# Designed miniproteins, single chains, part 46

Each design is a single chain, and the fold is of that chain. pLDDT is the mean over its residues in the fold that is shown.

## One batch from the design tools (miniprotein)

Design m1579
Fold by ESMFold2-Fast:
Structure m1579 (fold): chain A 104 residues (1-104)
Amino acid sequence: NSLAVKLQIALGSSPSGEMSYQELAEELGLPKSTVTRIVNALAEKGLVTVENGVIHFSDMTSEQGAKMIVFIAHEIEGLSVAEIAKELEVDPSSVARTLEEVNA
């Protein structure tokens, strides 16, 4: 339903834990320029590693995955903490804590 959910599905579709910008753009149904902006924002937060146009996420922990989903939903999609909490079926304080941790 949301971009965050689509990204979670896209990550789950990669058996190697790496994906090109073009492959991610195709999985998300977004222009490559939009995906580049999203991936650069994630890399700035240390949530993914990018080398030579390849996105690496094979060593992503459950915590890192949660931070990435919450970051995209809030910063890229513009969803409020309450809206993210409703979508993920979690307490709003958990979403707020995850955002605090990703921005630390």
Scores: mean pLDDT 74

Design m1580
Fold by ESMFold2-Fast:
Structure m1580 (fold): chain A 97 residues (1-97)
Amino acid sequence: MVEEAKELIDRAAESKDPEEAARLLERALKIFEALVPTDIEAAVEIARHAAEALLKTPKDAPVWPGLGALVLGAAKALEAAGRTEAAEELLAAVEKA
């Protein structure tokens, strides 16, 4: 699951089709959401990978707003789950991006 979500994020970042990128990110988000209540450390790993992808993505890339939204959403979910330090790390990445 973690490796699948990471691959989906990487493929979305490299996609030249905004609609394909959005579909790939939506699939990655569903994996993340499923892992938050069942394997929080795996969810954190996916969120960190998305944040790293966001920081490496040009701001004018079609995928950039979608990656930003995913990282912000992940930060809020992790904060709600009590993973405050991980959430703060993700919010800092969004601010840098």
Scores: mean pLDDT 85

Design m1581
Fold by ESMFold2-Fast:
Structure m1581 (fold): chain A 99 residues (1-99)
Amino acid sequence: MEKAEELLAKAAEYADKIRAGEVTPETVAKLADALAEAAEIIAEELEKQGKEELAEIMREAAELLRRAAELARERKDVEGALRLIEEAFLPFQERALAE
């Protein structure tokens, strides 16, 4: 989990740069990669705790985030990449509001 926390801190740093106007394929790809790696680590820990449904949702988020990084890096589609990043976290937002 310490590695996931470090990756989330790096993701927050890239997100701050994007909010400040540094919306480039490189910063968006780095944000997506950091979030994807953190999501993979969190999913593995959730599975270890027997939370298989949440682990699966987190793995699906990681896949969308990896696609976002590729879209930004290889195709220079920053808008499409940002949409995939938002979509990756939508299930968690819905779950939080449903209680």
Scores: mean pLDDT 79

Design m1582
Fold by ESMFold2-Fast:
Parts: sequence; C-alpha cells; structure tokens
Structure m1582 (fold): chain A 81 residues (1-81)
Amino acid sequence: DAEKKAEELIEKVKRAGRELVEAVREGDQEKAGEAMKELDKVYEEAEELAKKGISEKAFEEVGELVHKTLEEAKKAQKERE
C-alpha cells in the first residue's frame, strides 16, 4: 500500500524532526546526531520508493519536512545563549 507507506515515512520525518529540534535546544549533540541519522535514513527510503515509481509525492513531502526541520533546528541553535 503506497499511501500507507507514504504516511509512515511522513510520520517518521515529523518524529525525527521533533527529536532533532529538542536535542538542539538541550545542547545534546549525541541525540541531535542520532536524529539526523534517522532523517537521512527516511529521506533515502523515500528516494528509493520514488525511484521505483512508488511515491514521488512522499519523497517531495519528506524533502519539504526535512528542510523545515533543519530551519527550526537552526533557529533553536541561535536562541541558545
């Protein structure tokens, strides 16, 4: 089920994104690194599915969510004193 797989990937990106932003706010470099690895893994998974013709839209949405998450993490880092 391509739709269900797409929803699962989007949910994973949202979850890893929240973990990344929180880790950056806490100054936990190890947790931030783990969250980044998860984001990279989900992005690769979405890209593989898109290459197989199974969800180009999921790959697009995952890419947008990763971009927004990185922007939020950058803002959180700047807010740290």
Scores: mean pLDDT 80

Design m1583
Fold by ESMFold2-Fast:
Structure m1583 (fold): chain A 69 residues (1-69)
Amino acid sequence: MSPEQIQQNRQRLHLALQRLPISQANRDFLAQELELPGYPKLSNRQPTLNQETYEILASLLGVPVNVLL
């Protein structure tokens, strides 16, 4: 996937997260784990969400799971 497509998909995920009926703290947590704009991941940190959660989120947001991993 091109860098432009990755960036566009992350912007779409950010907008979609803002539409989810969850707390702001949960949105911030998911945005940080997904490395979305404005939420940089620590260089030595591994993803904390399990694969099943990523697959559900990807399906809900209409994006391939590899965009979230």
Scores: mean pLDDT 57

Design m1584
Fold by ESMFold2-Fast:
Structure m1584 (fold): chain A 79 residues (1-79)
Amino acid sequence: LKITMTLKVETVTQYAGAAISAIGLAIEYGGSVSTEFKDDTLTITITSDLKDEDEIKKAIEDAKRLAERLGAESLEVEV
């Protein structure tokens, strides 16, 4: 499972909050997180080796809720 979200961040507080939330999600699903910051755009990529369909659905739902809370501009999911 690979989840990629992009969001605009203008303050260190916004960046820190987004990064911490993404790390928490990655830990919950036994995955990894990477972040890239370019031109006020933060790209967060979460990867996990989830194989169970119900766990994958839950991870996608949690990622959608996180994207909504953070005001993400895009969310991509690869199963």
Scores: mean pLDDT 80

Design m1585
Fold by ESMFold2-Fast:
Structure m1585 (fold): chain A 98 residues (1-98)
Amino acid sequence: MEPPPPVREVDVSPLTPEQRREAARKIQEIAKKYNVTARYARVSLDPEAAREILEKADAVLVVHEGGEDIVMGFKAPTKEQAVKFVEEVARILEEAVK
């Protein structure tokens, strides 16, 4: 049995619009480094797409924003690359709040 994809959670509600733009820029740079493809869904708008992402992605980031949940699924050439990418993304977002 293949284990479910690893999930990281981050709350971005404390981030200012400027901090969000800077974080997005850094995330785009590392996405190119890890050769990842991304799919996302807002749970309130498309719960079925969110479920498919949780089942089929190599690694998942759940972003909490103003009482909304966004599920982001990532695929990379290897599962290890997808996991490292999600860990670096979570770190960037967590450091932006500090």
Scores: mean pLDDT 80

Design m1586
Fold by ESMFold2-Fast:
Structure m1586 (fold): chain A 56 residues (1-56)
Amino acid sequence: MEFKVGDGVKIIGKPDPVPRESTGKIVEILGDKYLVSFSLGDKSYVKPEDIEKVDI
């Protein structure tokens, strides 16, 4: 499954500084990373292996 801007995602890996089980939306796609915006407006770069697509 490919990811795209606007997709809801859940953190399933162990990326720093974002805690596991956090949810957000992809707001930008870079070649090797995605920028995800979380519920409090915080943003973090995550790798595709650290996230799972969810319907939110």
Scores: mean pLDDT 70

Design m1587
Fold by ESMFold2-Fast:
Structure m1587 (fold): chain A 91 residues (1-91)
Amino acid sequence: LKEEIVELAKKTATTKDRRERLKLEAKGIRLAAKIAGDEEAAKYAEKALELIENNAPLSEVIKQLQKALEAMSEEAKKILAEATREALKEL
């Protein structure tokens, strides 16, 4: 499961399309939140993914992602940060 976040972080680092990068970031945040049990953060990340699927303005996507990040526990943030560091080492 943490390995899945590492793969998402690698794709995010190598993706040039902004909308696709936000989609990958939202998936990573959602997974980290679910591992940590942060239901509120996971719901905001899921809302961001729904907005991306519906071609909503990027400003609305970013707003939901900011809410997800604000709702994340220190545990969820640590999971995401560790996966991002691991991804960068493997690139």
Scores: mean pLDDT 83

Design m1588
Fold by ESMFold2-Fast:
Structure m1588 (fold): chain A 56 residues (1-56)
Amino acid sequence: DAIKAAQAALDAALQALSDAARDIVDNGASAEEAEALNAKMTKAVQDAYKALKDAL
């Protein structure tokens, strides 16, 4: 299922980005740095959504 495969890829990417963001926050990174990373993650999600739409 192309849609399910694309969604699984998106989930894996989000998981990796979330893990990196938590690692930065837990290691004492500033809230500003964490928020900036979260914004970049949002962009990655939008890109993945575009790929999902392409699979439709």
Scores: mean pLDDT 73

Design m1589
Fold by ESMFold2-Fast:
Structure m1589 (fold): chain A 65 residues (1-65)
Amino acid sequence: SMEEKKKIAEEAEREGARAAARGDYGAMAQLVGRASEKLGAKPAEGSDAAAASRSGRNVREAAGL
């Protein structure tokens, strides 16, 4: 539902802002990636795309790629 999507987005923003405030941009990128997947959204150009790219890069590195 729309309420569920809004809650997911708000939670990701709160957690992401907290991670960014402590300099943990990797955690921020993961949170953006998870939220985008749950919401079915494509990353936008600029910072959103960069955050999603970092999330994907972390997954690739973990997979040995």
Scores: mean pLDDT 60

Design m1590
Fold by ESMFold2-Fast:
Structure m1590 (fold): chain A 82 residues (1-82)
Amino acid sequence: EGFAQLEKLEEKARKLIEEYTKLLEEKPSPELEELLQRAKEVLELIRQVYKLGGTPEGVRLFEEAQKKLRELEEELKKLKEE
């Protein structure tokens, strides 16, 4: 169950990187570059969670990655609705 949640989180992070990369290619901006960098940082956090497993540190980083991913999904939604 935990691995399925982590895989789903990784898929969402990769999709965000894809979406922000596409937007940046269409219209380069410093704001989009920052959002893309933040999405890549979330993917790196997920990579660290895989290495740390079910440790307290791994759980903490998983929660941090979930929070940051939600914030990036909200920003992407705003960009698509405007």
Scores: mean pLDDT 81

Design m1591
Fold by ESMFold2-Fast:
Structure m1591 (fold): chain A 70 residues (1-70)
Amino acid sequence: MELTATGSASERVENGKTIVEATLELEEAGADPEQREALRRAAESHARGHSRRREVVKESLENSEKVKKE
């Protein structure tokens, strides 16, 4: 399982955390939109290289949005 990080937020993914968990931590910290934008760009970059990872990341993000609704 390979998740080559490009930034600090992306490195959290390699450390066993998902993009969703890393994003939640940034939201709790009240991070700037630019930091969340960097995380999303890193996730997209990783997903493009790995088809299976792309589906997992995208699905996790979509599920996170649905959970936030309720």
Scores: mean pLDDT 51

Design m1592
Fold by ESMFold2-Fast:
Structure m1592 (fold): chain A 93 residues (1-93)
Amino acid sequence: SLANEYAEKIVTELMEEIEKLDKEKQEKVREWLNEIGEKVQEIIQAIANNDLKRAVELLSELAGEEAPDVSKLTPEEIIEMLIEILKKKIKEL
């Protein structure tokens, strides 16, 4: 499914970043990912269902930033935004 394809892309990109971290930071990232896992799944599902307004709303809540204009974004661009936000949060841990 499209949702599974997006999930695999996210996991692949995040694993590359996580592997660069020391063990203590890897444990913090694992705990944080467990806490946000349901929200990330909701974002992926919204994107896969072409509910881009909901996807961007949830993404903005996760990032702590204002929602961009959804009319200018593709599903693929929203997935890329999610990956960038998650990578940034991982680096801040």
Scores: mean pLDDT 80

Design m1593
Fold by ESMFold2-Fast:
Structure m1593 (fold): chain A 100 residues (1-100)
Amino acid sequence: MLSPESKAFLEKVRAMPNPTLEDIMKLAVEELSDPEELEVVIQLLGEIALMEAFPDSPFFKHYNLKSALDIAEYLVENSNLSEEQKELVLELAEIVEEKS
């Protein structure tokens, strides 16, 4: 179950017209007081930024990571995330995909 802060954060991201990854990161730093919630958001947005900058990287090609959702699914499968962190990363990735 998402925390009230994570839910409010996601709703604010959805309301943003054409947000950059930097805009989303700034909002996360301002709104998320839980270090575990902030950590997974930083990790997701950072890996999306690296994929966009270096799409031909052997890492992204090997794991077939082509979208924010692919990265979120990779983190859910390969990281020791809590159920709350998994829900947060998947929902944020869906919002990023919709706004791309």
Scores: mean pLDDT 84

Design m1594
Fold by ESMFold2-Fast:
Structure m1594 (fold): chain A 91 residues (1-91)
Amino acid sequence: SELEQALEQLRSLAPELSVEEIRDLIERAQEVMKIADEIAQQYQAQGKFGAEVMQEVVAEALARQTDPEARAAFLRLQAWAQKRLAELAAE
């Protein structure tokens, strides 16, 4: 599943965390991700694509999410993703 693939990738990025802790973060972040997916689909329907659009999508999803724990979990996962992208760009 997509969740199990994400867990395996995140384990390599944050080896200090258990699989259970990473799964908990993903589950909490899913509420932000659901909102982000809906916004992204709306932007795609309007012909808007690219990294700049994804930045707007994330910002709007975080603004709509009222659960501070879900927002914190998403931001932590986003920070790990940004770190990994920076590492790949440096290679």
Scores: mean pLDDT 73

Design m1595
Fold by ESMFold2-Fast:
Structure m1595 (fold): chain A 77 residues (1-77)
Amino acid sequence: EEKERQLELARHLLELLLGREVEEASEEELEAAVEELAAKPGVTREQMEELRELYRKLRNLEMTVEEFLKAAAERAK
């Protein structure tokens, strides 16, 4: 239940950052969305690696959606 709700919130965040719909809150779809975000122009290799690590922590429930949102917002600079 808690994990499913966190994945839905992560999906909404990724939709906002990508500017497009993310079809499902599945781990596979969300990981694909993170890879797409990391491949956007202007994202450095270091930022890409950090974004992937943040998503892995979120997926493994090692961080909350609120912590992910805060970290992602800070990276959007």
Scores: mean pLDDT 66

Design m1596
Fold by ESMFold2-Fast:
Structure m1596 (fold): chain A 73 residues (1-73)
Amino acid sequence: MEKLKEIYEKAKELLKKAEETKGVQELIDKFKEFAEEAKEELERIEKNPSPNDEKIIEELEKKYKEILELIKK
């Protein structure tokens, strides 16, 4: 779960930076959606931890990397 917390915190920091610039609103919206999804998954795992948590964390990590690639372009 530590990786998911770290990704969520990084997403929050990136969102804050994006909001401080005249960034593309679409990218800001994607980060907001990701942050919300990560938050919901963190809350779910905290209430009902399961063996599938690692797979869910890996899927969220993949989504995070995809969003980062969009920003680099």
Scores: mean pLDDT 72

Design m1597
Fold by ESMFold2-Fast:
Formats: structure tokens, C-alpha cells, sequence
Structure m1597 (fold): chain A 80 residues (1-80)
């Protein structure tokens, strides 16, 4: 779906940025979230993203925090 393509693109951008910053935890969480979305397991994607949001907040990484928060809200809307 166009939603899944957009969400995966946004997560790929977060992942690529995290690789440059050597935020290995954000790289892993972003990849697992992409894989969950590809498998249409939106509940699992939300679980990974919520964990990633906590890690981004600990790092004071506002870019990742904003992206993850927005994706959580969008995925929750798809589960209604």
C-alpha cells in the first residue's frame, strides 16, 4: 500500500542516519520495524517503535523521536 511504502521510506531514512551516527540500537529497531510492516504485523511494528522511542529520548535524538512517534500514531490508526 502507499502507506506501507511511505512508512518504510521514512524508517529507511531514520536507519541510514542512525548508521552514520553509530546508533546501533536505532539501526536494529528501525530494521525490525521495517520487517514487521512488510509482514503486515503492525502491532509488532508499534512494539519495536515504542522501544525505539524510549532509546531515542534517552539519547535526546529529537529527529528519531519525532519520526517514531508519528509512525506509532499512523500504525495505531490502521489497527482501528
Amino acid sequence: SDFEKSAILQLQQVLDRAKKLKYDDIVEISQKSIDAIKNKDYKKAIEYLRKGLKEAEKKKDDVTSVAYHGLILALEEKLK
Scores: mean pLDDT 90

Design m1598
Fold by ESMFold2-Fast:
Structure m1598 (fold): chain A 87 residues (1-87)
Amino acid sequence: MVTLTATGTVTATAAGKVTASLGAFADGNFSHGLVEKNVAAGETVTVTVTVEAKVGSTMIADDTVVNAADAGTTLTASSASNKTATA
């Protein structure tokens, strides 16, 4: 198994719950990470999401996306791909 990690930040526009997940990868050998966190309005949350990938034929070239919802009418999320894989 290979572990991939992605980090992003989200600033909430209202108090609520932020749910962030790692975007789907192309080859189906990945599992999603999920992070939930309660936030206050104006709070900035840094989210690190980890997924496991099967070694062998796994495609790990795609950028990850962190998406957050449930904390107001508008949320802004950014993505950063810092991927390391060792077979």
Scores: mean pLDDT 45

Design m1599
Fold by ESMFold2-Fast:
Structure m1599 (fold): chain A 55 residues (1-55)
Amino acid sequence: VTAEQLAAASRAYFETGDASPLVELLGEATVRRLEALPVEEQARALMARVHDLLS
């Protein structure tokens, strides 16, 4: 998984509600756990993962 792929999948998720690209990159269990969080926490978690991949 690259930072670019995860950033693109995250953008699609927040713009369209389509979690399919995130499931392909992170796996179903991780995405289901993410979706259980408030939207602000979802964005924070995804940004942290993108940042980690850039580091």
Scores: mean pLDDT 82

Design m1600
Fold by ESMFold2-Fast:
Structure m1600 (fold): chain A 68 residues (1-68)
Amino acid sequence: SEELKAKVEQTVAEAEKIAADPNAPLSVREDARNKADQMALEASQAGLLPYSEKALEAARKVDVAIRK
């Protein structure tokens, strides 16, 4: 549980960094979105709803950066 929480927080931080990077290649952004979406699913299945929501929000930020 604590290990999954830490992994979600790390994935969110990495995704937000990539979303904020104007020079991030499309492939890097796509990978970051996919990882954040996967972490949201894992957190949701573990009953960690606040962590799932954080991961979904990070994925959304990356998706917005992709759609620019």
Scores: mean pLDDT 85

Design m1601
Fold by ESMFold2-Fast:
Structure m1601 (fold): chain A 110 residues (1-110)
Amino acid sequence: SAEEYLKKAIEYLKKGDFKKALYYLQKAVGIHLLKEDYEKAVEIVIEFLKELVKLNLKLPEEIYNFIKEFIKLLLALGEIEEAKKILEELKKYFPELDLSEIEEELKKAE
């Protein structure tokens, strides 16, 4: 299930295994994307980001690249409000990230 994959992603995140954390995050998100359940796919990403914050971890580059591509996918699908939810969490908790590319895509999609 997506929830079991998210649990594994968080377990590997806590171990510092970012490659396996990303693998299981992609599996969890992918289950809901195949069902066109974009709201639940976004909730998985936000829960994962909140765990990074709780652990006082910076967002790993490979995980950020996945999240960036997921936001771009949501914008291409017209899921503007769902894309905004992830972007707001990134702005709030990871202010050091350059989000200009994503913000430009969002403005074009609105």
Scores: mean pLDDT 88

Design m1602
Fold by ESMFold2-Fast:
Structure m1602 (fold): chain A 74 residues (1-74)
Amino acid sequence: NDKEVIELIKEAEKKYEEGKIDEAIKLLEEAIKVADKNSPLLELTFELLIKLYELKKDYKKAEKVREELKKFLE
C-alpha cells in the first residue's frame, strides 16, 4: 500500500525534524512491514533507515538494514 508507506515516511521525516530519531526509525520499520515487496518506496525506506541508524552510531543495525536492502535489489 503505497499511500500508507508515503504517510509513514512523511511522519518519520516530521519526527526526524523534531529530533525524535528513535520514533522516526520505528515509523520507517513500520513502512517496510506494510510496503509491497515490489514497491520502489521500499528501497527509499531502507536507505532512510540506514542513515538514521548511522546518525545514532548504531553501525550494527545499519549493516543489518544494508544486507536487507542488498537482498531486495537482487
Scores: mean pLDDT 84

Design m1603
Fold by ESMFold2-Fast:
Structure m1603 (fold): chain A 79 residues (1-79)
Amino acid sequence: SAARRELELYQRVLRYADELMEKYKKQGVPDEEAKKLVQEEVLKRMNPEELAVLERVKAGQIDDAVIALGEEIEAAAAA
């Protein structure tokens, strides 16, 4: 389904961003600088479909149902 694919792309982007943030923090990069570096790396390496998801997140246009489903899956995985 389209909603599941959008959720999968969103989760993939978030995992990659999280991994890069952790890497830069371990290197002693300040949080503000690390956030900028992560954003640049994500934008450089994401395909057009993943970039479209990021643009929707930045515009606040991601469906609340997709966000809620993502939170439910993460909660289930943590249990």
Scores: mean pLDDT 67

Design m1604
Fold by ESMFold2-Fast:
Structure m1604 (fold): chain A 96 residues (1-96)
Amino acid sequence: SSLEEARELGIRFGMELSRAILERDWEKAEEIAREAEELMKKLSPEEQAIIAGAIHGAGRLTVEAVEQGRELTEEEIREAAEEGARRGLELYRKSQ
């Protein structure tokens, strides 16, 4: 479904952005954010909420890990993105 495709896209963007932040590659982080923004312009509000949620979830975990001085596994980042996608969709639907 389109919602499943949005979830996969959100997870991909969230993971790529988190990796760029962990590597302190700010140019790449900006490029990824721009690509996500451009892609979201072509999608429904519900799909946008899923992608934004996934990016937020992964980003929050990444910031917390950096503050704690600990490393993150790819699995932890993916799980945070997946949970973020679910929360994004839920919040959007509750606001309608």
Scores: mean pLDDT 87

Design m1605
Fold by ESMFold2-Fast:
Structure m1605 (fold): chain A 81 residues (1-81)
Amino acid sequence: MKEKAIAEVTAAAEEAKRLHPEASEAIDQAKAAAVRAIETGSDRQAQELATVMKGLAKFAGESSAEETERAFRAAARMAAG
């Protein structure tokens, strides 16, 4: 279960970076925080984090690079806290 969630988080982060490569640092920070939270948390939290990251990748397709960077920075703080 956790391996699938990590793969989904990774795929979402790579999609967002293809859409907005200028936001790559913020996207990578969110990915790293989400992966750590998945590794240390419950299977339910892993599924919730994968869902959030997929939603952020969809948002990136509908948003500017600046809006995408801000959204992923916020997600990184939430996953780390």
Scores: mean pLDDT 83

Design m1606
Fold by ESMFold2-Fast:
Structure m1606 (fold): chain A 72 residues (1-72)
Amino acid sequence: MEERAKEAAEEVRKLVEDELSEKGLEYVIDAVEAAILTGKASAEQVRTMALLAGASEEKAEEVARLVEETVK
C-alpha cells in the first residue's frame, strides 16, 4: 500500500502542480495518501479538498478517480 500511495501522490502532483501552490499541493497529496493508506477519506472528500486548494473541476475529478482506482 505504501508504494501505491506514493505512485498515486506522484500522479496527483503531475496533474495539479501547475494549478496549486506548494501548500495546496501538500494538502491534496496528504489527503490522497490518507485516503489510500487508512481508507478514512473518500474519493469524494479528496475531490472536494482539491477544489478547495484551487484545482479545476476536471483536475479534481481526475484526482478522485486515481484515489478510487488505487483504494479498490
Scores: mean pLDDT 78

Design m1607
Fold by ESMFold2-Fast:
Structure m1607 (fold): chain A 85 residues (1-85)
Amino acid sequence: SMREEIERGLREAYEEAKKAKTVKEAQDIATRKGLELAEKVGASETQRKSVATAMGLMAEYLFTYGKEGEKLAERAREVAVRILL
């Protein structure tokens, strides 16, 4: 289903960003993969801008706030899923 494709794609983006060496690398990976998925699912311009913002915040949270950052990053990923649905 479209939901399963979106959830899988954004989870893959999360896992790749988590492996980055710097916050900028993580932001670049997360934003790029989020936008690639948005294009694939035919998202509107507003949805693309919103998903890019959500995925950028996800990457920032992964590199800030210690263990609490992982929870905030998961919430940002969940927001990105809802944006693309």
Scores: mean pLDDT 84

Design m1608
Fold by ESMFold2-Fast:
Structure m1608 (fold): chain A 61 residues (1-61)
Amino acid sequence: MELSDEEKEEAYKEVQTALAAGASREQALRHTARRFGVSVEEVEKAVREVEEKKRREQLLK
């Protein structure tokens, strides 16, 4: 099942929140995957897409 653009942004925030709370990357990804009812691979993809978008935006002056 594919995440919507809104769900991708939420998945990214969920992973970042878990990491900030001291969870490992694997724990954060699995936790987020369970919450959204998707695979860990789909959460990884969503996180990469959101991070890449944010990086491109940060490179603009």
Scores: mean pLDDT 78

Design m1609
Fold by ESMFold2-Fast:
Structure m1609 (fold): chain A 107 residues (1-107)
Amino acid sequence: MTIKITPEILEKALEKVKKALDAMVKRGVLTEEEAEAMYKAISETLKELHEKSENIPVSELYEAIKKAVEEALLALGVDEERAKELAEGAAVIAVFSLAEASAQAEA
């Protein structure tokens, strides 16, 4: 399965990601610093993947975001287990946000 990323889909997906992370901060699941680092890692990774190809395999998206978020959280001093769990969650949020944005653009 591949996801098509256009500039419009990317913008809408990043808006959805930001709203999801902001909601997690409000619920006390994330710190503001963790949410900011996660958003930056997701945003930069998605922009890099979009520059490389408009049609990206879901597995490539998931693994790239998971790696980038995990590295960003570890750099903040988050423990390995928490960083891994948050990175997996971030990858799911990003993939879902892209799929939703793509479906809305095709409607």
Scores: mean pLDDT 84

Design m1610
Fold by ESMFold2-Fast:
Structure m1610 (fold): chain A 63 residues (1-63)
Amino acid sequence: HMEEVAREMIARLEKLAAQATDPELQQVARDGAEAVRHYAEKSPELARRAGENMVAALEAQLA
């Protein structure tokens, strides 16, 4: 479950990076995906929470 959730969050962040027209927002989304990937190995629960919060914040910026 946690591995699947982390993979979903990474995919959503990478999709947001592809959809963003602002280079700074693209970089933030890519950095976010990398952070979730890094923490998924060390702290899956922290990775899930961080990924969910980052996706929500970035989706709000792109809406």
Scores: mean pLDDT 75

Design m1611
Fold by ESMFold2-Fast:
Structure m1611 (fold): chain A 81 residues (1-81)
Amino acid sequence: SEEYVESLIEFARIMAPGFTPEQQKKIEELIRRIGEAKTAEEKKRIIEESTAELLAAETDPAQRNQIQVFGSFLLLEVESS
């Protein structure tokens, strides 16, 4: 839903100071892909794949933790019925 995507964008804005501009762009693409997905299963796959991609490119422990927290929040939102 539109409300769901807007909530995710706001969460991303709150977390944004902890992300690089490159990571922020990837997160915006992730949110768009989630909004376009038709099923909860597809949304979960998109989140898991994008989170894994971000983690694979990041070696800083603090940034990795930020990515994991963000990904976990997105998964929780998808599983909320």
Scores: mean pLDDT 76

Design m1612
Fold by ESMFold2-Fast:
Structure m1612 (fold): chain A 78 residues (1-78)
Amino acid sequence: SMEERAERLVEEFKRALEQVPLSKESLGEAARSLTKLSEEAGEKFIEGAREAGASEEDIEYARKKREETLKELKEKKE
């Protein structure tokens, strides 16, 4: 299912974050992509990035990208 796919991607990204820190842009892109699959997956990824030691600035940027994506999905539901 889409939920299972999103959960798998979140786990893979969390493992990647523990091995190699992502840039601010890459964190934002990952949050955006996961939010397109599942609203909850985007949020869980951001929480995982925070747990992995991402900076407050990077977390804020990722949340902004998630919010922008949610607005786009709401406006373009068709």
Scores: mean pLDDT 75

Design m1613
Fold by ESMFold2-Fast:
Structure m1613 (fold): chain A 68 residues (1-68)
Amino acid sequence: AEEAVERLKAEGKEEAAGALQTFIDNLRFQGREDAIPAVVKAFEEASKTGDLVETVKAMRKAADEAQA
């Protein structure tokens, strides 16, 4: 999970890196670490479109589906 954030920072995509990091930190704070892999996967797939808003929506959907 942190590896994906570091890669984004290296690519100069600081807004996307910040959004992913914040989402992961919130999941860890809530005790939802089991949802992190699904959220990271959704981020990787959606971020290829270049739309940060759609990427954030995909992360939220993945977290909700993992939580039930």
Scores: mean pLDDT 75

